# Ledger of designs, part 80: designed miniproteins, single chains, continued (5)

Each design is a single chain, and the fold is of that chain. pLDDT is the mean over its residues in the fold that is shown.

## One batch from the design tools (miniprotein)

Design m18770
Fold by ESMFold2-Fast:
Structure m18770 (fold): chain A 105 residues (1-105)
Amino acid sequence: DVYVETMELFKKHSEKVTEEDVEFIREEVEKTKDWPEKTQRAYLLAKLLLRFLKKFNGPKSEIELVEEVLKEIEENPNLSDEQLLELLSKLKPLHEKMIDYLTTE
């Protein structure tokens, strides 16, 4: 899985990513393995974003936004491509912020 591989790579090169972060994403991959791939990938991204927002004490508004996205996916994993794109567009600024956090030493 690309998110597991990415977290393992960041763990090797950044003190900000721990074994617990890698194990967390492995567990989420296993829990969602029977979902459509596009939905699973969106959900895994949102789960990582929520984890790191909480880990570095991000704004409550951003935490609530990601939690709302996760709830929408959990209530219907068979979302349309259009619905998934709308959810991913909401996550894009937070995804960029997470990459900045993990790559800035």
Scores: mean pLDDT 80

Design m18771
Fold by ESMFold2-Fast:
Structure m18771 (fold): chain A 72 residues (1-72)
Amino acid sequence: SLQEALERARRIADEVLDELGLDEKTRKFAYPAAVLAARHVLLQGGTDEQAREAARKAVENILKALEEIKKR
């Protein structure tokens, strides 16, 4: 269900953000993207592992964008 996918996506996002060891401000900024990426994979019938990988990729893309802004 949509509710189950959202609950699983939130858990996966929290685990990924904990794994990456991000500071509180960066975690809050990256959290919505991690949840959306994980939820998208789960709603398409993906596994929890695939959702975790999608969440990690989304967070890493945000971190890369933040570093590029910092250089300018």
Scores: mean pLDDT 84

Design m18772
Fold by ESMFold2-Fast:
Order: sequence, then C-alpha cells, then structure tokens
Structure m18772 (fold): chain A 53 residues (1-53)
Amino acid sequence: SNLDRQKAEMDREYARHVAELRRRHPSRADLYSGLLDIARSGEHFVLERQAKK
C-alpha cells in the first residue's frame, strides 16, 4: 500500500542518518540511534493516522 511504501522510504532515510551519526560520533551512536528511532516511530504513527482518515 501507499502507507507501507512511505514507511519503507522513511526507514531508509533514518537508516542513512543513523549510519552518518555513528560515523561522525561513534561514542554517542547508541543515544543518537535511539532518538532517531523514537522520531521515526512517531512519524509512522502520524502517517498511519492520516491514512486511516
């Protein structure tokens, strides 16, 4: 579905951002990964709510 495609694209973007943050700041990579994962989950929730209208 369109929603699944949007989620997949967001996941790819967040994966790239996580990889870049790990490269730039390896000592804090786990913290940054956790924060991005929370943000990604929030955006997935918003997309799902919009799709269910």
Scores: mean pLDDT 73

Design m18773
Fold by ESMFold2-Fast:
Parts: sequence; structure tokens; C-alpha cells
Structure m18773 (fold): chain A 86 residues (1-86)
Amino acid sequence: LANAETLEPNLEEFKKYVDKLPEDAKAVNEAIDKVYEGADVEEEAKKAAEKISKLLGVDEEKLFELLKSLLEAVKKLKEEQEKLKK
């Protein structure tokens, strides 16, 4: 698993939003997958934040920051895997 110290707070807050919107979990998972495949973190975070924000009526910018942090952690995980000789 990725570094728990870096990911755990973001995952906990993010999970609260995902648990409220299980049908939207697919859009978030797609963003994670695309970032892992080399897509732009900022762009994918914006798309997911806009969708969740519209459904919950919450601040899109705060959701963007949370999702961007999560997606950056996913990107770092991929980079770390490439650096490790396994």
C-alpha cells in the first residue's frame, strides 16, 4: 500500500464523500485510473469535484483540493513503483 501517513487523512475525508455518493464512485475511480495511466491530476480532480459539488451543493474548490491531493498520491505511488526494483 501507499504511504499511510500521507494518504490516510485524505482517504478518510474522501471516503465520507464517496459513501454519500456511491453512484458517483465510478467517476472518481475513473479519475484515479486515468491519473495512474498518466492523465493530468488537475484536470481529473476538477471533473470529479464538479460532479460531486453539483450533487451535494458543497464548495467545488475544497473538493478539488481534496481530490487533487488524493490523485497526486496515486501518481506518486506509480512513480515509486517504477523506481523500486521488484
Scores: mean pLDDT 67

Design m18774
Fold by ESMFold2-Fast:
Structure m18774 (fold): chain A 72 residues (1-72)
Amino acid sequence: MEKDLKIAKEAAEKVKKEDPRILNVKVEATPAGVVVTVEGDSEESGKEGAKKVAEEIKKKDPNLEAVVVGVA
Protein backbone atom coordinates (compact mmCIF):
# COMPACT_ATOMS: atom_id res chain seq x y z
CA MET A 1 0.00 0.00 0.00
CA GLU A 2 2.64 2.61 0.99
CA LYS A 3 4.62 1.97 -2.24
CA ASP A 4 1.41 2.23 -4.31
CA LEU A 5 0.46 5.51 -2.60
CA LYS A 6 3.93 6.92 -3.30
CA ILE A 7 3.76 6.01 -7.00
CA ALA A 8 0.25 7.46 -7.36
CA LYS A 9 1.18 10.66 -5.48
CA GLU A 10 4.33 11.20 -7.58
CA ALA A 11 2.34 10.70 -10.80
CA ALA A 12 -0.41 13.09 -9.65
CA GLU A 13 2.04 15.80 -8.50
CA LYS A 14 3.98 15.54 -11.79
CA VAL A 15 0.78 16.14 -13.82
CA LYS A 16 -0.21 19.06 -11.54
CA LYS A 17 3.26 20.63 -12.02
CA GLU A 18 3.10 20.24 -15.83
CA ASP A 19 -0.54 21.39 -16.30
CA PRO A 20 -1.52 24.75 -14.72
CA ARG A 21 -5.23 23.94 -15.30
CA ILE A 22 -5.00 21.34 -12.51
CA LEU A 23 -5.98 23.05 -9.24
CA ASN A 24 -5.61 20.12 -6.83
CA VAL A 25 -4.76 16.43 -6.63
CA LYS A 26 -5.81 14.06 -3.83
CA VAL A 27 -4.45 10.55 -3.28
CA GLU A 28 -6.25 8.23 -0.86
CA ALA A 29 -5.89 4.66 0.36
CA THR A 30 -9.33 3.03 0.50
CA PRO A 31 -10.49 -0.57 1.14
CA ALA A 32 -11.08 -0.77 -2.64
CA GLY A 33 -7.48 0.35 -3.39
CA VAL A 34 -5.77 3.63 -4.29
CA VAL A 35 -8.04 6.47 -5.45
CA VAL A 36 -6.67 9.62 -7.13
CA THR A 37 -8.91 12.68 -7.57
CA VAL A 38 -7.72 15.29 -10.09
CA GLU A 39 -9.44 18.68 -9.79
CA GLY A 40 -9.27 20.87 -12.91
CA ASP A 41 -10.45 24.42 -13.61
CA SER A 42 -13.07 22.72 -15.83
CA GLU A 43 -14.58 19.23 -16.19
CA GLU A 44 -12.59 18.74 -19.41
CA SER A 45 -9.24 19.74 -17.83
CA GLY A 46 -9.98 17.48 -14.83
CA LYS A 47 -10.67 14.53 -17.15
CA GLU A 48 -7.53 15.25 -19.21
CA GLY A 49 -5.48 15.48 -16.01
CA ALA A 50 -6.94 12.19 -14.74
CA LYS A 51 -6.00 10.49 -18.03
CA LYS A 52 -2.42 11.80 -17.77
CA VAL A 53 -2.14 10.62 -14.13
CA ALA A 54 -3.38 7.14 -15.11
CA GLU A 55 -0.78 7.03 -17.93
CA GLU A 56 2.04 8.11 -15.57
CA ILE A 57 1.02 5.46 -13.02
CA LYS A 58 1.12 2.76 -15.75
CA LYS A 59 4.60 3.94 -16.80
CA LYS A 60 5.88 3.63 -13.21
CA ASP A 61 4.09 0.36 -12.31
CA PRO A 62 1.85 -1.33 -14.93
CA ASN A 63 0.51 -3.74 -12.26
CA LEU A 64 -0.75 -0.96 -9.97
CA GLU A 65 -4.57 -0.81 -10.03
CA ALA A 66 -5.72 2.71 -9.17
CA VAL A 67 -9.03 4.50 -9.71
CA VAL A 68 -8.36 7.96 -11.19
CA VAL A 69 -11.24 10.46 -11.28
CA GLY A 70 -11.31 13.88 -12.96
CA VAL A 71 -13.50 16.59 -11.44
CA ALA A 72 -14.04 20.36 -11.75
Scores: mean pLDDT 80

Design m18775
Fold by ESMFold2-Fast:
Structure m18775 (fold): chain A 76 residues (1-76)
Amino acid sequence: GEVLKFEVELKGKSDEEIEKQAREIAEEAYKKGFVDDVESTAAEIKDALLKNKDSPPGTVITIDLGGGKKIQITIV
């Protein structure tokens, strides 16, 4: 399947900064043809990042988009 990979730093980031980072990832996924809806994708990524705000570096978050496509985000 196709995987789109990102790295994020969450340590010391505000919820607003995390939301902005989630939107940037969603916009990149849209440009690459992985998603049709930036808003719903950004919301899903934001929720996943906020849930993992205190997770250690090296944690991998996988968002399954269906159709064999995934977004994989590594916390650094």
Scores: mean pLDDT 87

Design m18776
Fold by ESMFold2-Fast:
Structure m18776 (fold): chain A 71 residues (1-71)
Amino acid sequence: GMARVRIEVRNEAGEVVARAEVTVPADTPLGDVVLEALRAAGLPPGRYRFRVTVEQDGVVHEAEGEVELAA
């Protein structure tokens, strides 16, 4: 099946600095989807929080995480 993935990225101040929405095969690693969104946004090194919303077969799941982009 396919999954619809929405990603929202915030900086340390809590400001939204990037958003992405993609449809991917359900077996796609979500970490790869998040990393690609971060790279596409061209964010500088620093700490970021992300929220991921995954919609699959009418079911919605939410997850949050943190990532540190090195210099």
Scores: mean pLDDT 80

Design m18777
Fold by ESMFold2-Fast:
Structure m18777 (fold): chain A 90 residues (1-90)
Amino acid sequence: GLEIYEEALKYFEEALERVKALAEQVRTSTDEAVRQAAVAEMERLRREVEEKYKYLRDVLSALPLDSEVVRLLKEIKELVDATVAEYKAR
């Protein structure tokens, strides 16, 4: 119920903050190994949040499509995709 939704919201909020920190490392680090590791971790987190959302959708049939969890998932995916595309275009 509500508690599961609140825990999910916190998880996705923390994942977004982690992805934002990794995106900053990709954009500002002068170390290619650090940048490559950050990109790999962002791609891993993108897969993890999609799998977590799918699991929550299967368990919580009442999870609304317009919820904050859906917004956070979209923001995470868009930030990862944009950062990875910028990295690969170099």
Scores: mean pLDDT 83

Design m18778
Fold by ESMFold2-Fast:
Parts: structure tokens; sequence; C-alpha cells
Structure m18778 (fold): chain A 74 residues (1-74)
């Protein structure tokens, strides 16, 4: 299987991030009910830096979205 890489700009990053945040929120709600660890989920989103401005912008949006999801879940 071959895929052509495409520039992950703000629009594309936001779309992917939104889907990821929705899945993360769903997982957070389930984990919150079970009292599971969220380190595995937080780590890739919080520490996912590839020395690219696009990655940093996505990380900041993820942080803001996660903060809101955490507030809603907790």
Amino acid sequence: MVTSPISLNVSAAEAVLTRGVEALRQALEAMHAQGLRVEGVDSPLEKNTGDKAETEAAAEQARAAIAEANAAAA
C-alpha cells in the first residue's frame, strides 16, 4: 500500500485533531468511569513534536481541546 504525503496544514490538522479529540473524549469518559490511566493518550498528543510548526500548532490545539474535554469529562 502506497500513500502520497500531503501538507498537514491548520485545516487538515484541525480536522484530524477534531476526530482524535472526539475519540479521546469518548475514551476519557470511559476511563474516567473506570479510573484508568490517561498517560498513554496524553503522551502522544502532548509530546508529539516533530520539529515542525504544523506539529506545534496541532499540539497547542490538542492541549486546548484536551483541557476542554478533561473539564467536560471530569
Scores: mean pLDDT 55

Design m18779
Fold by ESMFold2-Fast:
Structure m18779 (fold): chain A 67 residues (1-67)
Amino acid sequence: RGEGVLEVSGEAPSRRPGRVEGWEGDTVFPVPDGRWEFEEGSVRARWEVRGTEGRARTRSDLRYVPP
């Protein structure tokens, strides 16, 4: 489920808070009716896309708002 805003800066792993690893160019995501999942891994947060595969254009600076 995607209901947030991510802030990414390219390929730098985000620490806290608000920045995350960047998506660049054409990333494969379920764009049409996909869902985005945000979860925190052991050492850093990760964003998982739910649904079907789809091509999407991402921007360098995506902001993620914590709960």
Scores: mean pLDDT 35

Design m18780
Fold by ESMFold2-Fast:
Parts: structure tokens; C-alpha cells; sequence
Structure m18780 (fold): chain A 86 residues (1-86)
């Protein structure tokens, strides 16, 4: 496995974990907006930690375009943006 492939798998795993946690947090009383914000913030931080400010910017743009969508569609849009960038 290349370093690039490993970074992609780690980034996608973090976002999938964030989505799973966000779903549990909604069940515990978190608003859907707060859950979306949580997923987006973790995605942006993950991109920045991997030295990808270009991807962080793209994630911010995707999050803004999908801000009114359900959490599952929002997560799918963010995940696709990250997957396409690696």
C-alpha cells in the first residue's frame, strides 16, 4: 500500500467514524445542523493535518452547498470530495 493510499484510507475511515458518531449524537439530542457541522469540521481538520489545504477549501465549499441536506447525503458529498482528491 502506498503512503497516498494509506492516507486516503485513514481520512475516509475518520469521516465514516465521524458520521457514525454524528448519528448517535442525533439520537442523544444533538441537532442535525450540529451533527453536520461536526462531520465537516473533522473532515477539514483531517485534510489540514495531511497537508492538504486545497482539500480543506473544497470540503468547506461542499459543506456550504449541502448545508440544508440530511446528514446521510451531507456525509456522502463530503466523503466523495475526499475520495476524489487522493
Amino acid sequence: MSEEELEREIALAFIDMAYGLAKVMIEKGMSEKEARDYVAELAIKTAEEFGRPDLAKKIREVAEKNKDKPLDEFHEAIRKAMEEAF
Scores: mean pLDDT 83

Design m18781
Fold by ESMFold2-Fast:
Structure m18781 (fold): chain A 67 residues (1-67)
Amino acid sequence: MGKVLITAPTGEGARAIAGAAVKGGLAVGYEADLEANQATVTFASREQAEAVAAKMSKNPGVTAEVL
């Protein structure tokens, strides 16, 4: 399994991005840290995590790091 750490300008923004990945069937789950403005998203494979992280990092103010 692959994990991605998302950091956004707001905790709600990070949670919304992570929730959209799960709702879209791309991710198996997520854990949000609203106070840190972060969410950790779990994917079925590392390759899927890397591909999604690359797409997320194109959003202004968002960083996505494969763990």
Scores: mean pLDDT 80

Design m18782
Fold by ESMFold2-Fast:
Structure m18782 (fold): chain A 99 residues (1-99)
Amino acid sequence: SAKIEAAKEAIREILRERGNPEPEDEELEKIIEWLIEEAKSNLEEIEKEAKAEKDPEIKKQLERIAEAMRTLIEGGDLAGAVRDIFEAQREGYEIVLKQ
């Protein structure tokens, strides 16, 4: 699947930029499967948190994560969704650490 291959490359790029070792193809497939299952399990709660959130920067990151989760579940742009989730998680940690 071209979408899965693009998502694997996105994960490799992210891990390389973070100085992490690049996983083998089989492990990348497991990571993608795990992300899809996590999206299915957590989407409703993340949407609920986004609706309740009063901090506009945190709300924006939660909305971005929810949109990426929907993309993973629906089988859209998997590579874009992977990048959005990893970027939003990194930015979310930076926001919390600055408070």
Scores: mean pLDDT 79

Design m18783
Fold by ESMFold2-Fast:
Structure m18783 (fold): chain A 67 residues (1-67)
Amino acid sequence: SSMEEALEQAGRAAAGGFARAAGRGLDPETSYREALEAAKEHLARLSPEQQAELERRIRDGARRAGL
């Protein structure tokens, strides 16, 4: 579905932003903020329901990564 694709795209943008920040030696909190900034444009294009679903996926991913 288009919703699934939009969430995947936003999730990948966030993951990329985190990896780039962490790769530059930034702390986890700053890296997380960079991840949200990278996903910001995609978040602005999502409905409130889609934004809530993405937040759940980000939290789930962070929990799996031991963050």
Scores: mean pLDDT 71

Design m18784
Fold by ESMFold2-Fast:
Structure m18784 (fold): chain A 67 residues (1-67)
Amino acid sequence: HMNTAPLAVTDLTDEQIEEVKKRLEEAGVKILGEYTENGVRWIEVASDKTLAELRRILAEVLSEVKK
């Protein structure tokens, strides 16, 4: 079964958000959708990887894109 996780991207530009989505898909992470809730912009993601590995990938991608 796939693990799902929300990723906060509120502080990213639209170009950075597209780069995050591209890198996540290249890493085998599926983008389920985007939404804004209470002023926080979220990307919902899914992967068949472990939750720990998914969290590692999310942190790595955010770190690279924020440079």
Scores: mean pLDDT 82

Design m18785
Fold by ESMFold2-Fast:
Structure m18785 (fold): chain A 64 residues (1-64)
Amino acid sequence: LVEELVKRGYSKELAEAVVEAYKKDPNPTLEQIEELAKKLGVSKETVIDAWMDVGALEVRKEAE
C-alpha cells in the first residue's frame, strides 16, 4: 500500500500516515483528515485523495 501510494506521487510520510489511519478506521471524521493535513503540511484534498486511493487498493486486493 505505502509503495503503491509513493508510485502514485504521494510522499512516503503521507502514504504511511494515511495507510495507518485507514487501517485503524476506514471511515474518518473531517477533523481527523484536517489533523493529518496539518501534521503533514498538505491540503485536506491531498489527504482525501490519498485516503480514497488506499480504499481502492484494499478493495481490489480483497477477492470475494
Scores: mean pLDDT 76

Design m18786
Fold by ESMFold2-Fast:
Structure m18786 (fold): chain A 66 residues (1-66)
Amino acid sequence: TPLSPEQQQQLIERLVKAGVSPQVAQAAVDALNSGATPQQIKTALINAGLSEELANKVQKLLEETL
């Protein structure tokens, strides 16, 4: 089930506070809302040039939200 707009906004804010850009946070939340797993999102972000450390933090935060 897709996240509500409020849940999406809260998750974006948490990701930005964790150190990712708003654009990366939006992309991660959009992917999650489209059915991608936190692990798949981590892999996609690393392939897009995000550091492994920051991508691991994103994965953990997405998992903690679910």
Scores: mean pLDDT 81

Design m18787
Fold by ESMFold2-Fast:
Structure m18787 (fold): chain A 78 residues (1-78)
Amino acid sequence: MKLSDEQLEEFRRILTEEEGLSEEVAEAQVEALRAMSAGEAEKAAELVARIAREVEGFSEEEVEEVREKALALAEKAA
């Protein structure tokens, strides 16, 4: 499913205003979702892995699992 810019902006608003995430974290989440919806599987997987590593503090093993799951989800969406 290809998400509109309006839907992505609403998601960003929910993350910042309702969930209390910083704008930097919310923008990274929105960019990962945008890449995934555009069929940019490798870009989506890399962005999700970066968030897991830098924001959530996951181990490299956990980061690789998140990356592989994101890649599989993006490939299934294509």
Scores: mean pLDDT 70

Design m18788
Fold by ESMFold2-Fast:
Structure m18788 (fold): chain A 74 residues (1-74)
Amino acid sequence: GPPPEEERLEITWERFKEELEKHKEELFEEYAKEENKPDLTYEELAEMLRREAEKNPNPLAKEAGLLLAEVFEK
């Protein structure tokens, strides 16, 4: 079967996604402030996050970024 580390990572990703969904509005406001774009939309943020995730050479960071993008995409 898969290594125990893989099972632990799956549980971590589920919890990470749940935390992102709980703090979605706060995270959006922080990104709007960081980018200095008060007119930033959820769709624009999701697209930005997906593009950044796709560029990341670290597969775990890429997966985390894609999950974050999905949270803002709907």
Scores: mean pLDDT 72

Design m18789
Fold by ESMFold2-Fast:
Structure m18789 (fold): chain A 104 residues (1-104)
Amino acid sequence: HMEIRLEKIRDGVYVGAGEFPDGTKVILVSFEPGRGSGGAAGIDANGNVFDGTVTLRGTPEELDELARYLEEKFGAKIVERTPDEAVLEFEYKGKKVRLRLRVE
């Protein structure tokens, strides 16, 4: 069973974080059709890191809003920022996990 609670950030944009019963921890970004392509980043039960990429159909300001939400609510650190991209770093089980956010 997967129990990840998604929070609505804006119309068509959702963010969640959770842990699977096997100990896998994940950050997930999901979009309604036409708003972007979602993705996830995390660490599996065996300690293997998986990085993710998310593409938002929006503006640099909306990307900054999403990046700051992840920083404030899920403890991410913004390690890179350009007008069309942000790279966020999370720490899980002593390892660093990256989520890349892009705008079209």
Scores: mean pLDDT 78

Design m18790
Fold by ESMFold2-Fast:
Structure m18790 (fold): chain A 76 residues (1-76)
Amino acid sequence: GAVEAARRGARELALEAGLSPEEAEEIGRLAGTVVRVPEDLFEESAELAAGVLGALPGMTREFAERFRELVLRSRE
C-alpha cells in the first residue's frame, strides 16, 4: 500500500544520502505518517516534514525536495 511504499522509498532515499540505518528507518516512519494524514492536510504535512528534515544536521535541500516528491507521489 501507499504507506509501505512511502516508508520503503524514504528509507532507501535516506540510505543513498549516507544516513545510518537507524536514521533511515526513522525517515521511513515519518514518510508513512505523512501519507496517513487527511487529504486536506497532506500537501502541507509533506512540506512541513521536508522543511524539518532540511534543517537537520547532515541533510541537504536536495534530500528534502526528493523526500517531499516521493511522499506526494505515494498517493498517486
Scores: mean pLDDT 80

Design m18791
Fold by ESMFold2-Fast:
Structure m18791 (fold): chain A 70 residues (1-70)
Amino acid sequence: SKSEIEKIYKEEKELIDYWLEKNNIELSKDQQEELDKLIEQYAEAKYKGDRETKYKILSQINIMLHELSK
């Protein structure tokens, strides 16, 4: 359901927002939009049980966060 996808989205977003705050990283609007789209895609893939898409998107998020930490 939409509510389950929204729950997964919120949980992942809270973890990422906490990490960004801890590392004093401020995102541009374009970076926020890109990250938001990735988290939405992650939540949908996780809800559908699409494990391969879920891990692919999670990898993309992790790469983006790693690049932002430099």
Scores: mean pLDDT 87

Design m18792
Fold by ESMFold2-Fast:
Structure m18792 (fold): chain A 75 residues (1-75)
Amino acid sequence: DEELAAGLRELAELARRARDAEDFRRAATQWLESTDLSPEVRARLEGAVELAVLFMEAGVPAEVVADWLLREAEE
């Protein structure tokens, strides 16, 4: 799914640039609100944001979270 993969790559870039979980959630929410996405892809990306936030809150480095999102985009 090209739309899902593109969205996951964007979330990975946002995660890499984020200062913390709150900054990432804010940036990801703004991007999702401004982007034309199918309902199915939006729901999947919202789920990915929730997991990424949980990882960041658990102390996982932003680079590792971004790498995880990029791997999800490839599968």
Scores: mean pLDDT 85

Design m18793
Fold by ESMFold2-Fast:
Structure m18793 (fold): chain A 92 residues (1-92)
Amino acid sequence: LLEEAVRQLEEAKRLALSSKSPVGKKAAEQLEKAKRYAEKGDLQKALEQTKEAIRLVVDGYPNTTPEDQKILTEAIRQASAAMDLLEEALKA
């Protein structure tokens, strides 16, 4: 679970950065923090940073291009998958 969550966070970060938008860049910063917390075993902070990344994308979404919106939508999907895995790891 935790190793898979870290992989999903890294993929979400890569997608967010590929958008080249300011929104994607800010989300990638939070996803990097989430990944580092997850690697250290701080699952609660990893979850908080993942939720913040999703919030930044949702809030900034209307101000991005249609191409960036497609990339950011996939980044949110990967981040949401990581969030579910982090929540399951936290229960263990």
Scores: mean pLDDT 83

Design m18794
Fold by ESMFold2-Fast:
Formats: C-alpha cells, structure tokens, sequence
Structure m18794 (fold): chain A 94 residues (1-94)
C-alpha cells in the first residue's frame, strides 16, 4: 500500500516539474494528494482496528504539531496526512 502511494507521489512530482508548473502550484497539488492518501490510510487503520498504526500516527502527529506553527486548516490536514504516511511506512519496515 504505502510503496505504491510513495511511487505515485514521486511520479506526480516528476510530471509537475516536467510541465514547468510553478513551485507554489506544484506544492499545492502534492499537498492535496498527500491529504488524500493520509485519509485512505486512516480509514484502513480504523476498518482493521490497527491499534499500533493508530498509536504511531498519533505520536508522530503530536511531535509534528509541537515543532510546527499551524497557520491554515489545509496545513493542519497536510501535517496529519504526513504523519499517517510516515506511520504506515515505518510499520511496513518492521
């Protein structure tokens, strides 16, 4: 699951760079895709009652919010999504 999500994000970044999309628009498109993937991982964790994944994501989210000033709702959602992606990645490496 996570490996395909990371590969798809890499391909999107490469396509945006190749098309000459401005950095601000490229980052926004990547952020939207990251949020989408974070939500899919959250739903997977809830559906499978994966308490280890839920706990790891919440701990990563807590650390991220402790070190980052949140200025928008979109930024908050992106940080939460990144925590879910990181948690899924770490769990698959164990």
Amino acid sequence: MIEKMLEDLKKLAEELLKEGVPPEEALKKLQEKIIEYGEKILEYAKRNKDEELLKLAEELKKEAFATTTITSEEQEKAIEALAWLAAAYLKELE
Scores: mean pLDDT 76

Design m18795
Fold by ESMFold2-Fast:
Structure m18795 (fold): chain A 76 residues (1-76)
Amino acid sequence: TKLTKEQIYDAMVNGDKKYLGKKDPRVKNLQEYLVSKGVKLPSVDGVIDEETLEAFQSFAGLLSDEEIREILDEVV
């Protein structure tokens, strides 16, 4: 199923649980990015799970909205 970039943004930044269980290669790119920054994730499979949402929200809490957008534009 095709996710839009905006849907991935809504899931990750806002913690929108309606996207849980959806798989997209761009989500896998974001998970790999988080692991490269020292964030611990149980799996890197491109599936939007609660652990991925929690990890991104915790990571994003250290960043400005502009920095978050730049990361999503580069990785997704």
Scores: mean pLDDT 77

Design m18796
Fold by ESMFold2-Fast:
Structure m18796 (fold): chain A 86 residues (1-86)
Amino acid sequence: SEVAKKLLEEAEEELRRAEEEIKRKAEEDPEMPEEKVKELYKELEELKEKLKKLKEKVEKGEATTEEVQSTAYEILSGAKELVKEA
């Protein structure tokens, strides 16, 4: 499914952007607590794992387009939240 592939690519791109933004804000804000930075990276890793599992299901033909859309939107929302928290 071309729709599934595009959604996976968009989710991957947004996670990359979130990671870059976390790094930038951690470097630019010397008052940002170290524990908050660790928490943001843990949440980022959880979203990366969700994407990895979704990709595996798509490769096996086990994921429906609805499942891909739902999970991709969760990842996109999570990435957006990480940027706001950073």
Scores: mean pLDDT 80

Design m18797
Fold by ESMFold2-Fast:
Structure m18797 (fold): chain A 82 residues (1-82)
Amino acid sequence: MEELEKLLEKYKEKIEELRREILETADEQERAVLERLEREEPLLADYSLLVLIEERENGDAEKVNELALEELAERRKHLTPT
């Protein structure tokens, strides 16, 4: 969806900064989980960070969270054989 792509581009630097902050403050176990998520499901990782940024910047991430869940559900359907 174009709206999610525009928000990811708009907040690209903030997403990278938040990711770095989380990895720096996370314990060994948390860091391993986050690194695995980024490697295996990078879109889920990016969308999760985007939701957090929207909450911090605008105080409401409901729309972004809904769009992210729709996109992830749509991608999951594409990978399921029918």
Scores: mean pLDDT 71

Design m18798
Fold by ESMFold2-Fast:
Structure m18798 (fold): chain A 78 residues (1-78)
Amino acid sequence: ELEKKKEEALRVGREVARMVVSKEDAEKGIQLALDTIRRYGSEAGLIIARVLREKARENPEARELLLEAAERALAAAS
């Protein structure tokens, strides 16, 4: 049974990935990730960063932006 906080972090990670891939909403996506990490703590940052890294493999054109977003999520989790 997964904690609701972990499920929310996974959901946010997927949403942030969609926003970053669109490029127009990339900064809004990053802010959403940072707000989620502030609310739910470092574990949320690790989950979000993992989702973003997985999406970077699926989206070569957005890979660099997704990896940068993942690095910012990890930094906020520390």
Scores: mean pLDDT 81

Design m18799
Fold by ESMFold2-Fast:
Structure m18799 (fold): chain A 82 residues (1-82)
Amino acid sequence: SMEDLKAVEEAAKKMAEAKGKAVKEAREKGASLEQIKELTKKATEKMNEKLQKVKEDPSKEKIEEEIEEFEKEVKAIQKEVL
């Protein structure tokens, strides 16, 4: 439905914002270009996995769960890469 599409787009936007914030923070901490590329690649791969799950179940509960899990995973990736 159009509502499901809008929900998926909103989830994608929030995940993109979390990814962007993590990349910005890494840059501010003096991360190398290679570290930024690795962080961006891994975070994008995780985002795509989470968005696929949201597309399969676009319920509010599932969307909130996948966004929260993504935010935790992107922070873990940032810590691992830095």
Scores: mean pLDDT 86

Design m18800
Fold by ESMFold2-Fast:
Structure m18800 (fold): chain A 63 residues (1-63)
Amino acid sequence: VETRLLSAEELRARAEANYARVLAVASPEQRPEVEQQRALVLGLLDRAVAAGELIPWHFNPAS
């Protein structure tokens, strides 16, 4: 039996999935803006976690 704690990758995947759902129903005119926002959010999240500025959850002690 194995359990895996949520990681920066999981959080990033979740955010990406959320924006993918919006893109699926967005009009062609809205898609570029939604994609830009998604890229910004994902980049900010990765940067913040990597820098240790933001801990999405405190139950990832080592891995």
Scores: mean pLDDT 66

Design m18801
Fold by ESMFold2-Fast:
Structure m18801 (fold): chain A 87 residues (1-87)
Amino acid sequence: MSARQQADQALNELLLQLGELVQEMRKAVEDPSLSKEEKLKILEEKKKEAERLLQEFKARYPQLSPAADWLLSEIEEFVKELKEKIE
């Protein structure tokens, strides 16, 4: 497999993992059995996991750093919007 094919595969795997984290965050916010404090804790934990995945990806594929930085900004904005819904 070429370096490009390896990077493209890793990006696809990263996007799948980030999508799962986004879905888990939405599910937590929509869960009526969870307190506001529990929802905020889950959002913070999932955001931290997304940040870790993105930093690991950037370390392995530095040529894709701009894409990873953009994805991090999107995750930060998404978490902000979800926190506003919890109030």
Scores: mean pLDDT 84

Design m18802
Fold by ESMFold2-Fast:
Structure m18802 (fold): chain A 67 residues (1-67)
Amino acid sequence: EALGRAAAAKYDTDGSGRLSGAEAGQALRTLPPEVAGAAQRLLLPKVKEGGGYVTTEEFIAAVAEAA
């Protein structure tokens, strides 16, 4: 939870509550590879459904599940 929250906050600097696929990818690169890979797998369907975006809460939940 704390890891995903910190990463999401770093890349959601405008406070929009959303991360683009690129921003989510950059945030995942700040995490350990094993967590990043699992979180990316959880986030890919959500990015696709969200038209290229996920919410910061979805990102945090995926990282928490992966960790």
Scores: mean pLDDT 74

Design m18803
Fold by ESMFold2-Fast:
Structure m18803 (fold): chain A 62 residues (1-62)
Amino acid sequence: MLRVTEVSEEKKREILEAAREEGGAALMLDDRTVLVFPAGAGGEAILVENPTRESVREALRR
């Protein structure tokens, strides 16, 4: 069965803004998992578990 997972708009906005601050992008898969993309969009996606604004920024700076 396909599970419906809702991510709060507030959480999603925070994560997306953090990624943009580092020149990248992010895609929330659920409230616990995000894929972050370095600037240029052709790079490898980085999976971040239990994302916060800081952890997303750190993943993109790594």
Scores: mean pLDDT 69

Design m18804
Fold by ESMFold2-Fast:
Structure m18804 (fold): chain A 78 residues (1-78)
Amino acid sequence: SLEELRRETERLGREVREALADPSTPKEEKIALIERYTRASVELLRAWGRERGEEELAEANIAELEAQTAATIAAIRA
């Protein structure tokens, strides 16, 4: 359900924030968590778009999210 997707995405978002704040967390683990969070966020945005009849807006938000994710991962790899 949309609510289950929202809760899972929120949980993953907390895990990402905690991992990014912890300098002892390996880069590979940080990247893996960010990728999992992005996948969950994409599913949530698509489900939201379908429910509201705003699928085009959802896809635009997904494109922005994926670009932000790529930039964040690149920064972590540097």
Scores: mean pLDDT 88

Design m18805
Fold by ESMFold2-Fast:
Structure m18805 (fold): chain A 91 residues (1-91)
Amino acid sequence: SMERKIKEILERLEELAKEYEETTDFEKRKKLIKEIVELYAELAKYGLLGPSVIERLKKGLDEVVEELIRQEKAAEAIKKGKLEEAEKLLK
């Protein structure tokens, strides 16, 4: 049923949020955020989110994803010895 699927999505979102709070691993955080975004997109397909809620959620998630991408690029720059590049990405 639709109600059962919605419940499963909400339970998974709670699990992912807990894992995100408990992890300091960048690669794991990136994977968790990606799954969270995909689950919210699925909830939107069921019509559970109003336009204003979807807009605010997308903005917040986009900001977090962009920050994670910047941190990943900075980490790669550090590994390659490009410290100046890393500092610019973290500003």
Scores: mean pLDDT 71

